Designed miniproteins, single chains. Designs and how they scored, part 104

Each design is a single chain, and the fold is of that chain. pLDDT is the mean over its residues in the fold that is shown.

## One batch from the design tools (miniprotein)

Design m3606
Fold by ESMFold2-Fast:
Structure m3606 (fold): chain A 78 residues (1-78)
Amino acid sequence: SAKELIEEAEKALEEGKKYFEKGKEKLEKGEIKEGIGEILRGIGYAVKAYLLAERAKKLGAEEEADKILEKGKELGLL
């Protein structure tokens, strides 16, 4: 199940990145309400990825979980 947690965390980071990118584009266009909404959705996915990665670490997948947390930090999501 640690592998499943890692896979779900990776999916959550990818979704978070997409929502942050959409939010930035909307903010640049002056669509403030919509842009903020997309950013908040991205934050929700980033939190999900963090919690899944931390759970995977507790199940012994520390190296794989740390790589996800590093990727999230590099993307500015964590």
Scores: mean pLDDT 85

Design m3607
Fold by ESMFold2-Fast:
Structure m3607 (fold): chain A 85 residues (1-85)
Amino acid sequence: SVEKVREASLYLLKIRELAKEKNLKEILDLIEKLEKEMEELSLTESVEEILERYKEVFEEIKKLAEKLNDEEILELAKKGLEILE
């Protein structure tokens, strides 16, 4: 649903701010790529395809946060994934 994308985007914004403060470039690059993809998408794309792409990005952020032992970003990524499921 559009509501799930909106809620997940709030967690993505929080993750981006933390990643900027901590200079976590790999996480910032993932978020920037997703933002560019979303800007290029037309209204004809399915919400299901958008949700799946958000899930992929949150899963990658989760993996990076686990490797970095960043509990704050890890918890935000988990919450985003719960919304998208």
Scores: mean pLDDT 82

Design m3608
Fold by ESMFold2-Fast:
Structure m3608 (fold): chain A 77 residues (1-77)
Amino acid sequence: MPTVEQLFLLLAAEGEVYTAERAAERSGDEKLKEKAKELEELVKQMKKALEEGNIDEFNEILEKIIKIATEIDKYLL
């Protein structure tokens, strides 16, 4: 059963996907597009883990999302 905190983290991760996809579309940068796609796939996996109640998988995916989001942020600076 998802916690309110887990739901907020999922919403925040979805927001990162939206920001990354918009940046990739505007820039035309192929590497940024690839990173945005990786982030999108991770968020889909995160949502599935949350729906299945797999807390360990959710936490592992969250850590991967933070790493990819940080990498994307470096491309936007």
Scores: mean pLDDT 81

Design m3609
Fold by ESMFold2-Fast:
Structure m3609 (fold): chain A 77 residues (1-77)
Amino acid sequence: SEKEELMERYRAAVEELRAALADPNATDDEINALLGRLQAIAGEIYKRFGDDEEVIREMEELARELEAALLAARAAR
């Protein structure tokens, strides 16, 4: 379904961004590009499936995990 395709793309984008944040050789430009792609996918999910409680719950959980990874990356740099 379109919902599962978007959620799979979002999960993949989160994983890619987390990997880049853990990579000391990743540039700020690369991280910003990945963040931009993630935000675009998230925007489409919220626009189309923002009334789906299970989708919103998963999005919020992944966002919290990503926020923790961003804070950890900032502390390490």
Scores: mean pLDDT 83

Design m3610
Fold by ESMFold2-Fast:
Structure m3610 (fold): chain A 86 residues (1-86)
Amino acid sequence: EDDESEKKYNSVAEKYRRLKELAAHYAHGDAEVANLLREVSGVLESKLQEVESLTPDQSEERKRKVSEAYATAQNLEKEFRNFMES
């Protein structure tokens, strides 16, 4: 029913999955980068868990939490891109 909110949730979940995969990749050569990726993926996991803890009657709260998680994921992705280019 909430098509846009669900797309944002799926986007955050996909970014979380990719960050976990990147953390495993960097663990073989760059512990600092791997630790940062694990910390960032942990933040996204907490945001996703907050959304999942909500009941179906809390649709407005769910939309708010999904938007927060999406904004956090976008900001963290940008920071990582800038870090890797530096």
Scores: mean pLDDT 77

Design m3611
Fold by ESMFold2-Fast:
Structure m3611 (fold): chain A 55 residues (1-55)
Amino acid sequence: PEGMQTLVNQYRTVLNDPSLSEVEKSFVLKYMQSLFGLEVDGIDGPETQELMARV
């Protein structure tokens, strides 16, 4: 779905931004995890990676 692809691309941009703190990156990851019904731990784990690979 197009909306999920946009969110995944935004997440990748945030992770690759050297001006952002780890706290800010973790916040964005937790937000995505909550939207997709994943465990909200702020870790880019196998479940999160598998979901992003399908978008």
Scores: mean pLDDT 69

Design m3612
Fold by ESMFold2-Fast:
Structure m3612 (fold): chain A 118 residues (1-118)
Amino acid sequence: MISTLQQVLQLVQQGIQLTQEAIRLLENRAPEDKVIELARQVRKLAVEGILLLLQYPPRSPLEQQVLNLLRQALVLTQQAIEAIKNRDWDKARELLEEVLRLFQQASQLLQQELSQLS
């Protein structure tokens, strides 16, 4: 049975992969609708991770940091979607790179917490 933190880690790892693909598509001048679809999936993963963490009150400072990182990623992903719609490709790339950084930090913190609970 997968723990809640393991479920959040899986969502975060999927978010990393989808964000990297969205950045790749932007760099290769792919159609905006494909990039928006990936960004919407990243947003959904951030929401699902937040909801899982809120179901169980944060027990550690690391869990609270993960929650805060996912909340920031949610806001920036929404801003990236708007930048893509406005064809502001440089801003969209910058925002998605920041989203990627936030998910990578969340992944590291979750792996650290899980290693202490094992």
Scores: mean pLDDT 86

Design m3613
Fold by ESMFold2-Fast:
Structure m3613 (fold): chain A 74 residues (1-74)
Amino acid sequence: MEEVTDELLRRALEELEADREELSPAQLRYLEIVRRVLEGLPVEAPTPVEALLVRALRTHDYEAVRAEADAAYA
């Protein structure tokens, strides 16, 4: 089974950017967080969901982040 790696995250980022016009404002914000983490840039994550996203990107626990992100903009 495919593990969450920088390559998988970059692929997901490219797919999300391809459908950028279909994304909600919350999804666009999370997309930016993913992009900044992959580029090694400082990222501000003041909300619990955003902090969880940054943590999962560094620990490669993508499933937890997806579930929390889906809940955040429902």
Scores: mean pLDDT 65

Design m3614
Fold by ESMFold2-Fast:
Structure m3614 (fold): chain A 96 residues (1-96)
Amino acid sequence: STREDLVKARRAKIEEEIKRLEEKEEERAMAKLLRGALEALELLEAGRPLEEALRVALEGAKEALEIAKKEGNEEAIKLAEEMIKAIEEELARLRA
């Protein structure tokens, strides 16, 4: 399936980007955000519930926010806060 090949290729690109970001201390928060997102995607592909995947992404985003605050990375802080809000809103929607 071409779709399966595209999903695998996208995952490989995300993994490469995470490794690139982890090599730079100033990008550690962004690397953590992407790792949380990748773990959530892997749970979805394994047939786990969306709520479980969103909780994993939420924890990753919260950890990334704390790293970003420590780094003083305003862009990463804003992105992490936006992701946390979006995930919490989606989790609330799933429980409604």
Scores: mean pLDDT 79

Design m3615
Fold by ESMFold2-Fast:
Structure m3615 (fold): chain A 76 residues (1-76)
Amino acid sequence: DLKERAVEALREAARRAEEAGRPEAAKQLFNSARVVEESDSPTVIALAAHDAAEVAEEAGDLEGARELREISRQLA
């Protein structure tokens, strides 16, 4: 389930952002996880994952960013 995978990836990225001392990035990533959890639109989920990948990359989480981009592509 790509939606479940997206939620888990976003929560893991948010947790890593908190551990890295990036509280604003963590807040944005947790908010993206909530948007994905509450949505049944593949387009909305794909856009949330795509935007979250940029947040993760800016926070230095290159692996999380790549995973989120992969999920976004599969949903588009």
Scores: mean pLDDT 85

Design m3616
Fold by ESMFold2-Fast:
Structure m3616 (fold): chain A 102 residues (1-102)
Amino acid sequence: SLSEKLRSLPAKDKAKFIVDVVREQLEKVRKAIEEGKLEAQEAIDRLEAIIKEYESHSDEEIRELLKEAGFSDEEAEEILKGLKESVKLLKEELEELKEKLK
């Protein structure tokens, strides 16, 4: 249903929606680590894999994939903006988790 919600939003709201979803997922990850349900190293490995996958694609490749998925040029640009901001949040969380393991 997250994909359907994203598709139903105006283009201008798509970036914020993506960032808000990522922030919510990161809070759940932090809580799972604090409750002993997820090991910090496992969270680090998963975040590194996600960042590496994202960084394996150019902005142009991501725009093309989004257009193939049925998004307009304006929607694709806003989604890309949300993804870029989300990756910054993932990198910040990765740095914080690595510091806590020292």
Scores: mean pLDDT 86

Design m3617
Fold by ESMFold2-Fast:
Structure m3617 (fold): chain A 116 residues (1-116)
Amino acid sequence: SREKEERTRELLERALRLLEEALAKAKGVAQAAAASGRETELARRAVEEVERALELAREAKETGSVEKLREALEEARRAAELMRRYAEATGSRAAEEAVRLLEEAARLLEEAAELL
């Protein structure tokens, strides 16, 4: 229905904004990791997973692809797990904020996938 299409669009737009904010935070975390020499690989992998989630979510919005939406959800969850591990290892508040943004984005992506 038109109402489901509008709701799916709103959820995707909100998820994209959260993923963009999470990417900015993740890049900041990676810069801090590089400067300290702590957990640099974990931070780098987390940035790559956020970038992949954002790319897939944008493709899902453009194409209406449920498969790409589910892939974006999986990548967002992987990014959240990597950032959580970084936060636990380092005590980084920026990483904790990135986890929160990624978990909220994943929740919205999951809700959008259920509507399609």
Scores: mean pLDDT 89

Design m3618
Fold by ESMFold2-Fast:
Structure m3618 (fold): chain A 62 residues (1-62)
Amino acid sequence: MEELLRRAEELAQKLAEAGKFNEAKRLLGDLQKRVGEALSRGDLQAAKRAVEETIRKLEELL
């Protein structure tokens, strides 16, 4: 999990450096909310899917 979150943060930083700061911030905010909700339910798989989906979106925007 932590490695996936670090990857998402790295991609968001690259996206911000590419001039898409607001998009990067929005995607990270959505990710934090989705992961928090999944973990509050004990659903680690839903949390992992949220991180993986966000990573793909960040990569597509780069």
Scores: mean pLDDT 81

Design m3619
Fold by ESMFold2-Fast:
Structure m3619 (fold): chain A 98 residues (1-98)
Amino acid sequence: SQAEELLERLKEQAKKLGLEIPAPLMASSTSSSTPSLEEALEMLEKLKKLIEESKIGKKIVTNEKTGTTLVAETPTEEAAEEALKQLEEAIEELRKEI
């Protein structure tokens, strides 16, 4: 899944910045499906907006259909700026695939 591959790449970059993104795209106990490219895009856009509105702290975005959760922890403004850059790049790549 391209959404899964993009989230895994974001996870690798997040690890370098001290961000937490769950390794498997696991649904809640209700569903084992991974998010679609469109759903992944919505999750990334929501995460970006949360970081823009409050640069420091832990941000969580959950897809209710799949139960997939993204967690970003930005302890500093520098970490927030790097996270925003990576999210923007991931969002642009996803938009090109849709």
Scores: mean pLDDT 64

Design m3620
Fold by ESMFold2-Fast:
Structure m3620 (fold): chain A 80 residues (1-80)
Amino acid sequence: SRARAEQLTAEGRAAFDAGRYDEAELLYMEALRLDPDNDVAQANLYLVQARLAEQQGDQQLAQLYRQLADEYAARARAAA
């Protein structure tokens, strides 16, 4: 349901803010399974993936994920 996807997106943001990136990733992925067109959840998932790539030393992959996050964040703002 959309309401459950919104709740999972909020939980994912809390996990991300706490530095629990693996947990945030799973929460955002679950939100997208329930609402695949949720641009906010997609943007936040890309931010998590960028952070994980940075921790692994993959700066090129991190930059690509940040660019994708910016694109989906822009889509979410345009849809609001």
Scores: mean pLDDT 87

Design m3621
Fold by ESMFold2-Fast:
Structure m3621 (fold): chain A 56 residues (1-56)
Amino acid sequence: DPRLQGSYDMGYEAGKNTPKEKQEEVLQKAVDTMRKLGLPDEHIEAFVRGFHEGQK
């Protein structure tokens, strides 16, 4: 899904640019913001998957 791919790619870039020491703080804030904006769970999950892959 191209829209889910976009969410994944954003997560990947965020994960790649976030120090491992701050990963939980940054990820939690991003997820909370996306939930407040009413994004579907599938987009939040795609972002989280990308973030974790970017941390590798």
Scores: mean pLDDT 82

Design m3622
Fold by ESMFold2-Fast:
Structure m3622 (fold): chain A 80 residues (1-80)
Amino acid sequence: LLERAVALAEEAEALAAKGTAADLEQAARLAGEAVRLLAEVASTLPEEEREAIGARVEARVAPDAPLAEQARVAAEELAA
């Protein structure tokens, strides 16, 4: 699941870079699914562990960083 979330985020960024309306619409859908998968994995963890993981992700990646970078860091922390 984490691997798929990262792959979807990377594909979404590649599509967004093309800039056509159809590519942007597909990029938005893939980005939404990547976020949903990461949230689904996070929801299986205890609240205190989710909070700790969130803090580590924020320390490693800026809030305005590209989605694929954010997804990769989140996936690495969730897999630890």
Scores: mean pLDDT 78

Design m3623
Fold by ESMFold2-Fast:
Structure m3623 (fold): chain A 94 residues (1-94)
Amino acid sequence: MAPLSLEEATALVRALLLRLRQLRLEEGMSDEQLYAGAKNWLTTLIEKEGVSAELLREAVARAAAELRAQYPDDAVMARVVGVVERAAEDVIAE
């Protein structure tokens, strides 16, 4: 595959954050389940899609900032963003 751009990687992380928020609201996923899902998905971006650690960190930072700005008083979005940021740092540290 051609390497993903920062815009494409940011869009994928943004989609992940929105999907995990939906799973929390509709299926009652725990913080542990959200973390496990995020870690698995982000690992797949590095291993199968060829996303570099630097690109992943930047994409997560941008997607997180955008969603925090769009959902300033959304406690579920704030929790999901925090879980994904932690999962990304753990994946990058490996």
Scores: mean pLDDT 83

Design m3624
Fold by ESMFold2-Fast:
Structure m3624 (fold): chain A 68 residues (1-68)
Amino acid sequence: SPELLRVQRLMRELVEEAEKRGFSEDQINQLLQRVMEVWQELAADPSLSLDQQVELTRERARELIEEA
């Protein structure tokens, strides 16, 4: 689905960014788990469009990378 392709692209971009920042495999796995939890919560909100769900997930993911 178009939604799945957008999420897969986001996850790939996040993995590449984390790897460039020197994240370990364990740190990347923890990051992806936290990001997926955020996306699941946002995807369950019927007031949010797909574009808003992806944008908010990307924003939260960047915050999580900075916290690590």
Scores: mean pLDDT 81

Design m3625
Fold by ESMFold2-Fast:
Structure m3625 (fold): chain A 100 residues (1-100)
Amino acid sequence: MSEYAERLLAAILRALERAPEMRIEVEGNTARIEVPDTPEGRAALEELAEELKTVPAVRVTREGTVLTIEVADDGVGAEHREDILAALREAARRAEELRA
């Protein structure tokens, strides 16, 4: 797995430990992360958003309790797309297991 995919997965898993009610949906080249509307949920999402800004392969936008992660369509994002999408799907799988 690429360095960027590993960093992204680690950041999401740390946020998931802080907000275990976190929901992750992956569609195409985009992942949507939603947290409960609590101070703890919002803090976990804010910390995740700041960490992901250091990953050049993804674009991150935050709207309230929702964080959208989009794999960049050029440069490093394009080169590492498959690994990054695999990391996002793994994070979604682990979030689902915590809800089961």
Scores: mean pLDDT 80

Design m3626
Fold by ESMFold2-Fast:
Structure m3626 (fold): chain A 67 residues (1-67)
Amino acid sequence: SRAEALYRQGLAAYEAGDYERAAMYFGLAISLDPRYADAWRNAGRALEALGRHEQAARWYAKAEELE
């Protein structure tokens, strides 16, 4: 799906160290599939890498809620 393609783009950006771009792609994946728990979890990881610890915790909680 397009959500999965955007999620994979986010993973590639994260592995490249481009955490802003990773968060953007994961956010787009979530906008297409709000129940995509892996996208919420990895968006949280990208936010952690950007120093946004409080927001990352919220996104991790959302990922757990969806599982």
Scores: mean pLDDT 88

Design m3627
Fold by ESMFold2-Fast:
Structure m3627 (fold): chain A 83 residues (1-83)
Amino acid sequence: KEDELLEKLIKELNLTDRQKVAVRSLLFWLEHPPASAKVELDINDKEKLLEFVKEVLKGSGFTDEQIEKIADIILEYLKEKEK
């Protein structure tokens, strides 16, 4: 569930309220990618997921380490959901 993933991210990265909003939007986009999206998402490729996360969270005050951690947590969650 979206709320479980968001809760994990908040705890692991000590997210600010602004960062929580950005991550919520990212998770919504991952579940509901717009048909007109110019960025093609590949959730099976960590590098492509990392680039997508960086682009979406650009300007929201995240460090490179936080972005990598977010991508890792999302990838683990998606793999667990597929099992």
Scores: mean pLDDT 70

Design m3628
Fold by ESMFold2-Fast:
Structure m3628 (fold): chain A 74 residues (1-74)
Amino acid sequence: MVSEQEVLAALHDLLRNRTPAAFERFLAVVTARMRQMSPAERRALARGVAAALERLDLPEEWKRRTLAAVQEIV
């Protein structure tokens, strides 16, 4: 079971290290967490992730892949 703390830890690692490995882990943890949530909670998290990505200095490709993966699960 994926916890909110695991999502935050993966995000912190991604923002600190900015490696492809950290990105793949973040993506896997976020999508695994979303699959465990209700449809309403998934939609709320998807909106939060989209808003956060707009403000983060990350490669456009990583933002695009995150949004696509999140939208696939919603």
Scores: mean pLDDT 79

Design m3629
Fold by ESMFold2-Fast:
Structure m3629 (fold): chain A 74 residues (1-74)
Amino acid sequence: GDPLSAALAKLPDETIKAALQRDLGLTDEQAEAAVAAWRKSNASATALAVYLVDEFGVPMAQVYAFLRRLAASA
């Protein structure tokens, strides 16, 4: 599998939610929705990245920088 997706899947949902709120400025409801969408897509890093770009307009480069940093903390 994808190493980024595998690393992210090791993190608790609350950890990912807190990081989305802290680093991307999402609300509690937005972070919860993002985590739910990510889990529904078999915890795919690409699916989470696409969700964040499409729903919140976060630039793709910023999303992948965020995901790589988050994965490094796993």
Scores: mean pLDDT 85

Design m3630
Fold by ESMFold2-Fast:
Structure m3630 (fold): chain A 96 residues (1-96)
Amino acid sequence: MEEVKKKLEEIYQRIEELQKGISDAAKNKDRKKGLEIARQVKELLEEAIDLTENPEFKQILREYLYQIDRYEKLLLPLSFINDLVKEALKDLKEFI
């Protein structure tokens, strides 16, 4: 349990850092960089899904993963993906 919590906290910190990168990419209109960072966020969300034993937390993580992927495929502005990642961080903090 303590080991899982530590890994989830590390994932949270990495996503928080990556979210700043997406915000910067959106400000600079660098879609390619923003999408590369969003891909890393999706990979970290998948790692969190595999690590957590909490079914409610797994469901929330899957929902964010699905929404980020959907926004990417719909070619929505990076700001929309950035807002989703901010919401994900808020929910992750509640479960960690």
Scores: mean pLDDT 87

Design m3631
Fold by ESMFold2-Fast:
Structure m3631 (fold): chain A 70 residues (1-70)
Amino acid sequence: MKEKEEKARENVRKELLDQAIRFLKERGVPLDEETLKKLEEQIDKVIDNMFKYLKENNPEAYEKFVEKYS
């Protein structure tokens, strides 16, 4: 499970980052190194909180989520 979770985390991180970058580009926001770094940090926090919440409150959703994104 933990190995699949790490893969799911990386895949979700990649998707969220790609979507956020696309959103910012569409709005004409400059993507400097500082902005990208802060974006990655925020996405990492969201992913950590989401997986923690799922494990503690909805184990079935956690398993399905890991299977879907791993």
Scores: mean pLDDT 80

Design m3632
Fold by ESMFold2-Fast:
Structure m3632 (fold): chain A 87 residues (1-87)
Amino acid sequence: SEEEEVRRLAAEIIDEAVRFMEKHQDDPEAVELARRLIELAVELMQNPDKVTVEEARKLLEKVREAFETGNLDLMREVIAEAEKLIE
């Protein structure tokens, strides 16, 4: 189902954020942003009907780009987009 796919994508966001936190334990801002992404992804797993599969895929893509590049501004943008969709 589309809801199961959204939950799977949300779980991948959690995985990416946990790995990022492990690599950046000494950066409190990076850890806080990753924690917020985990909170939003958990909310999405509980309420998978709040976004489309396409929206969830775009969030995961942006999360991966932000983490790969260390772009904290992009992380803040992704958080803001996710908050608007989920909350």
Scores: mean pLDDT 86

Design m3633
Fold by ESMFold2-Fast:
Structure m3633 (fold): chain A 93 residues (1-93)
Amino acid sequence: MKEANEIVSKGVAQALIYSVVKGDKKKADEVIRKEDEKLIELGYSQKVAEGWQSVIKQNPKNALAWERLAKAYESLGDYEKAKEYRELAKKAK
């Protein structure tokens, strides 16, 4: 629990710094991918998927959200949904 909260807090803080202070969306996206992958490795794939689904409901043009949702479903063994969400990520660009 403490480790997951620490990873999320550091990832959010770094993404905010890159996006707001440096205006570097690419750096923010890289930090988000790295911290999200750590959560998947820790076994939080279902919670990661739920989080990205919420983001997509608010902004369906968020290509990163579709990409990360695909990775979460791939880690859960749902390769068909992962493929579908990767295609949606390409269309959201």
Scores: mean pLDDT 73

Design m3634
Fold by ESMFold2-Fast:
Structure m3634 (fold): chain A 84 residues (1-84)
Amino acid sequence: DEKKRDEELASKLSEMIALHQQVLDRLKELYERVGREALSAEQKAQIAQQQALIKQGNDYANKYVESGNEADLKKAVELYQQAV
C-alpha cells in the first residue's frame, strides 16, 4: 500500500526532524557555554552550513505535512542527508 508506506515515511521524517532540532538546540547551548571564539573559523562555517541545511529541510518537511506533495518530502530528505 503506497499510501501506508508514505504515511510511515512521513512519521519517520517527523522523528528525524525532532532529533535534528534537538541536536541544533544542544549545539546552540554549547556555543553559548564555550564561546564562539573557542571554535575555529572552519568549525563555525561547518556548523552554520549544517544549521542552514536542517532549517531548509524542516521548511520542506512542514510544506509536505500541509500539501502532501512528494517533491517537498524528497527535498527535505535530501537536505537532511546533506546536513549529516
Scores: mean pLDDT 71

Design m3635
Fold by ESMFold2-Fast:
Structure m3635 (fold): chain A 60 residues (1-60)
Amino acid sequence: SKELLEKAKEAAVGLARKEAEIAGGDVEEAVKQALEAVSKYSEEEQLKLIEAAKNAGIEP
Protein backbone atom coordinates (compact mmCIF):
# COMPACT_ATOMS: atom_id res chain seq x y z
CA SER A 1 0.00 0.00 0.00
CA LYS A 2 2.74 2.49 0.93
CA GLU A 3 4.91 1.48 -2.04
CA LEU A 4 1.83 1.57 -4.27
CA LEU A 5 0.96 5.11 -3.15
CA GLU A 6 4.56 6.22 -3.80
CA LYS A 7 4.45 4.83 -7.36
CA ALA A 8 1.03 6.41 -7.90
CA LYS A 9 2.40 9.80 -6.81
CA GLU A 10 5.33 9.46 -9.24
CA ALA A 11 2.89 8.48 -12.01
CA ALA A 12 0.62 11.44 -11.19
CA VAL A 13 3.55 13.90 -11.24
CA GLY A 14 4.88 12.49 -14.53
CA LEU A 15 1.49 12.67 -16.24
CA ALA A 16 0.77 16.17 -14.88
CA ARG A 17 4.15 17.47 -16.08
CA LYS A 18 3.68 15.98 -19.55
CA GLU A 19 0.14 17.37 -19.91
CA ALA A 20 1.14 20.83 -18.62
CA GLU A 21 4.14 20.97 -21.00
CA ILE A 22 1.93 20.05 -23.98
CA ALA A 23 -0.68 22.65 -22.96
CA GLY A 24 1.95 25.32 -22.19
CA GLY A 25 0.57 25.59 -18.67
CA ASP A 26 1.94 25.96 -15.14
CA VAL A 27 3.86 22.75 -14.41
CA GLU A 28 4.18 23.47 -10.67
CA GLU A 29 0.42 24.04 -10.30
CA ALA A 30 -0.37 20.91 -12.34
CA VAL A 31 1.95 18.81 -10.13
CA LYS A 32 0.37 20.25 -6.96
CA GLN A 33 -3.14 19.43 -8.23
CA ALA A 34 -2.08 15.89 -9.22
CA LEU A 35 -0.54 15.21 -5.78
CA GLU A 36 -3.68 16.47 -4.01
CA ALA A 37 -5.86 14.24 -6.21
CA VAL A 38 -3.75 11.08 -5.83
CA SER A 39 -3.70 11.40 -2.00
CA LYS A 40 -7.50 10.84 -2.12
CA TYR A 41 -7.30 7.85 -4.51
CA SER A 42 -8.36 4.34 -3.61
CA GLU A 43 -5.87 1.50 -4.20
CA GLU A 44 -7.75 0.59 -7.40
CA GLU A 45 -7.50 4.18 -8.66
CA GLN A 46 -3.78 4.20 -7.79
CA LEU A 47 -3.22 1.03 -9.86
CA LYS A 48 -5.16 2.51 -12.79
CA LEU A 49 -3.07 5.70 -12.65
CA ILE A 50 0.20 3.70 -12.65
CA GLU A 51 -1.03 1.71 -15.67
CA ALA A 52 -1.98 4.93 -17.51
CA ALA A 53 1.46 6.42 -16.82
CA LYS A 54 3.22 3.28 -18.13
CA ASN A 55 1.08 3.41 -21.28
CA ALA A 56 2.15 7.06 -21.71
CA GLY A 57 5.83 6.08 -21.41
CA ILE A 58 6.27 7.49 -17.89
CA GLU A 59 8.20 5.35 -15.41
CA PRO A 60 6.53 5.07 -11.94
Scores: mean pLDDT 79

Design m3636
Fold by ESMFold2-Fast:
Structure m3636 (fold): chain A 72 residues (1-72)
Amino acid sequence: SAEAEALRAEFERLMGELEEAIRARDFATAQKLLARGRELVRRLGELDPEAAARLEAQIDAAETLLKRLQAS
């Protein structure tokens, strides 16, 4: 659907911003982007659960990396 495609495109842009925030060690911005990414995955899950599962794996990997960097 057009809505699912728009959500996936927004998630792709958000992941780019998240990677940049993590690289810059801007943890406050990274946390806000993670929360937004989780909301996009939730909304996509109601339209395309298989696509949402793939995007959830990406946001989980980014959160794991962020937690490792904050713990160091």
Scores: mean pLDDT 88

Design m3637
Fold by ESMFold2-Fast:
Structure m3637 (fold): chain A 71 residues (1-71)
Amino acid sequence: MSREELREIVKEAAKSGNDVVAVSRVLPYVEEALRQGTISPEEAVEILVEAGVSRDLAENAVRFALDRLRS
């Protein structure tokens, strides 16, 4: 999965108009991109924020994804 593919997935999910629903739908793709090294944690936060997710929620979602990858 490319960075651009992830960006499009996040934009599509954000059309729901609900940040929590959008994050829930994209979390598995964020985890996979982080696992593959396709994006950095900082890039993942910025992709979510650019799609309209609040920075606090984006940072918490990326932290949760990283914790899941370490478990």
Scores: mean pLDDT 80

Design m3638
Fold by ESMFold2-Fast:
Structure m3638 (fold): chain A 84 residues (1-84)
Amino acid sequence: IELPAAEERAEAAEAYRRLAEEYERLAEETPNPEIAEALRELAEGYRRLADALAAGDDEAARAALEELLRLSERLGELIREELA
């Protein structure tokens, strides 16, 4: 299995960079410091994913996706604890 064409990877990278900007903005607006930190970590993860996709680096993209999955799970736990 090969990565999609460079143009498609560039479009995906741009979309993930926009997601990173949105998560960074949410982190600044969030009053809970633990949730804010988790949101910043997600923003950095999406930036790493975007860079890997733009570079055509399958291994880096996979690593970034695995990290984003773990960070997303942690954010969900923090939100659940905050609401409990």
Scores: mean pLDDT 81

Design m3639
Fold by ESMFold2-Fast:
Structure m3639 (fold): chain A 75 residues (1-75)
Amino acid sequence: MLSEEEQEKLREFTAEAQRLAGELVEKLDQQNASQDEKEERLKKLQELYDKMVEAIEKGDYEKAEKYLAEMKKLA
């Protein structure tokens, strides 16, 4: 089981991942990106998000942090 401090950090990281997803959507909309481009980029971000959530559920904090860093590179 994760410590209270680790759980708090993971919730913070999850919130940041959601913010990055919203920021990417807004950015793509402002740039008039095609529907296909939006779908592809969002799919990649969602795959990283799913892996981050899975890592959190397994208590792998370090792995979750790496996936969040990869999401930041996409946004």
Scores: mean pLDDT 76

Design m3640
Fold by ESMFold2-Fast:
Structure m3640 (fold): chain A 72 residues (1-72)
Amino acid sequence: MLSEEEASALGREIADRLVREHGLDDERATLGATAAVLAAQGGMSREAAVEALRAQGDEDAERIVEEAIRRS
């Protein structure tokens, strides 16, 4: 389980990467990063988080969610 500080840091890292590498706007990147972090914390299923990231336009959703879970 991630601490609040670790979850916040992971969320910022994922959001920054979604903007830089995947071309999402700040709002979509933040929503996607939040879903990935929730999956890493056990608050959301992997499948639900992947669908949330795909809804924000991320084609690498499965990889991003898996990486976030692996880091928790």
Scores: mean pLDDT 78

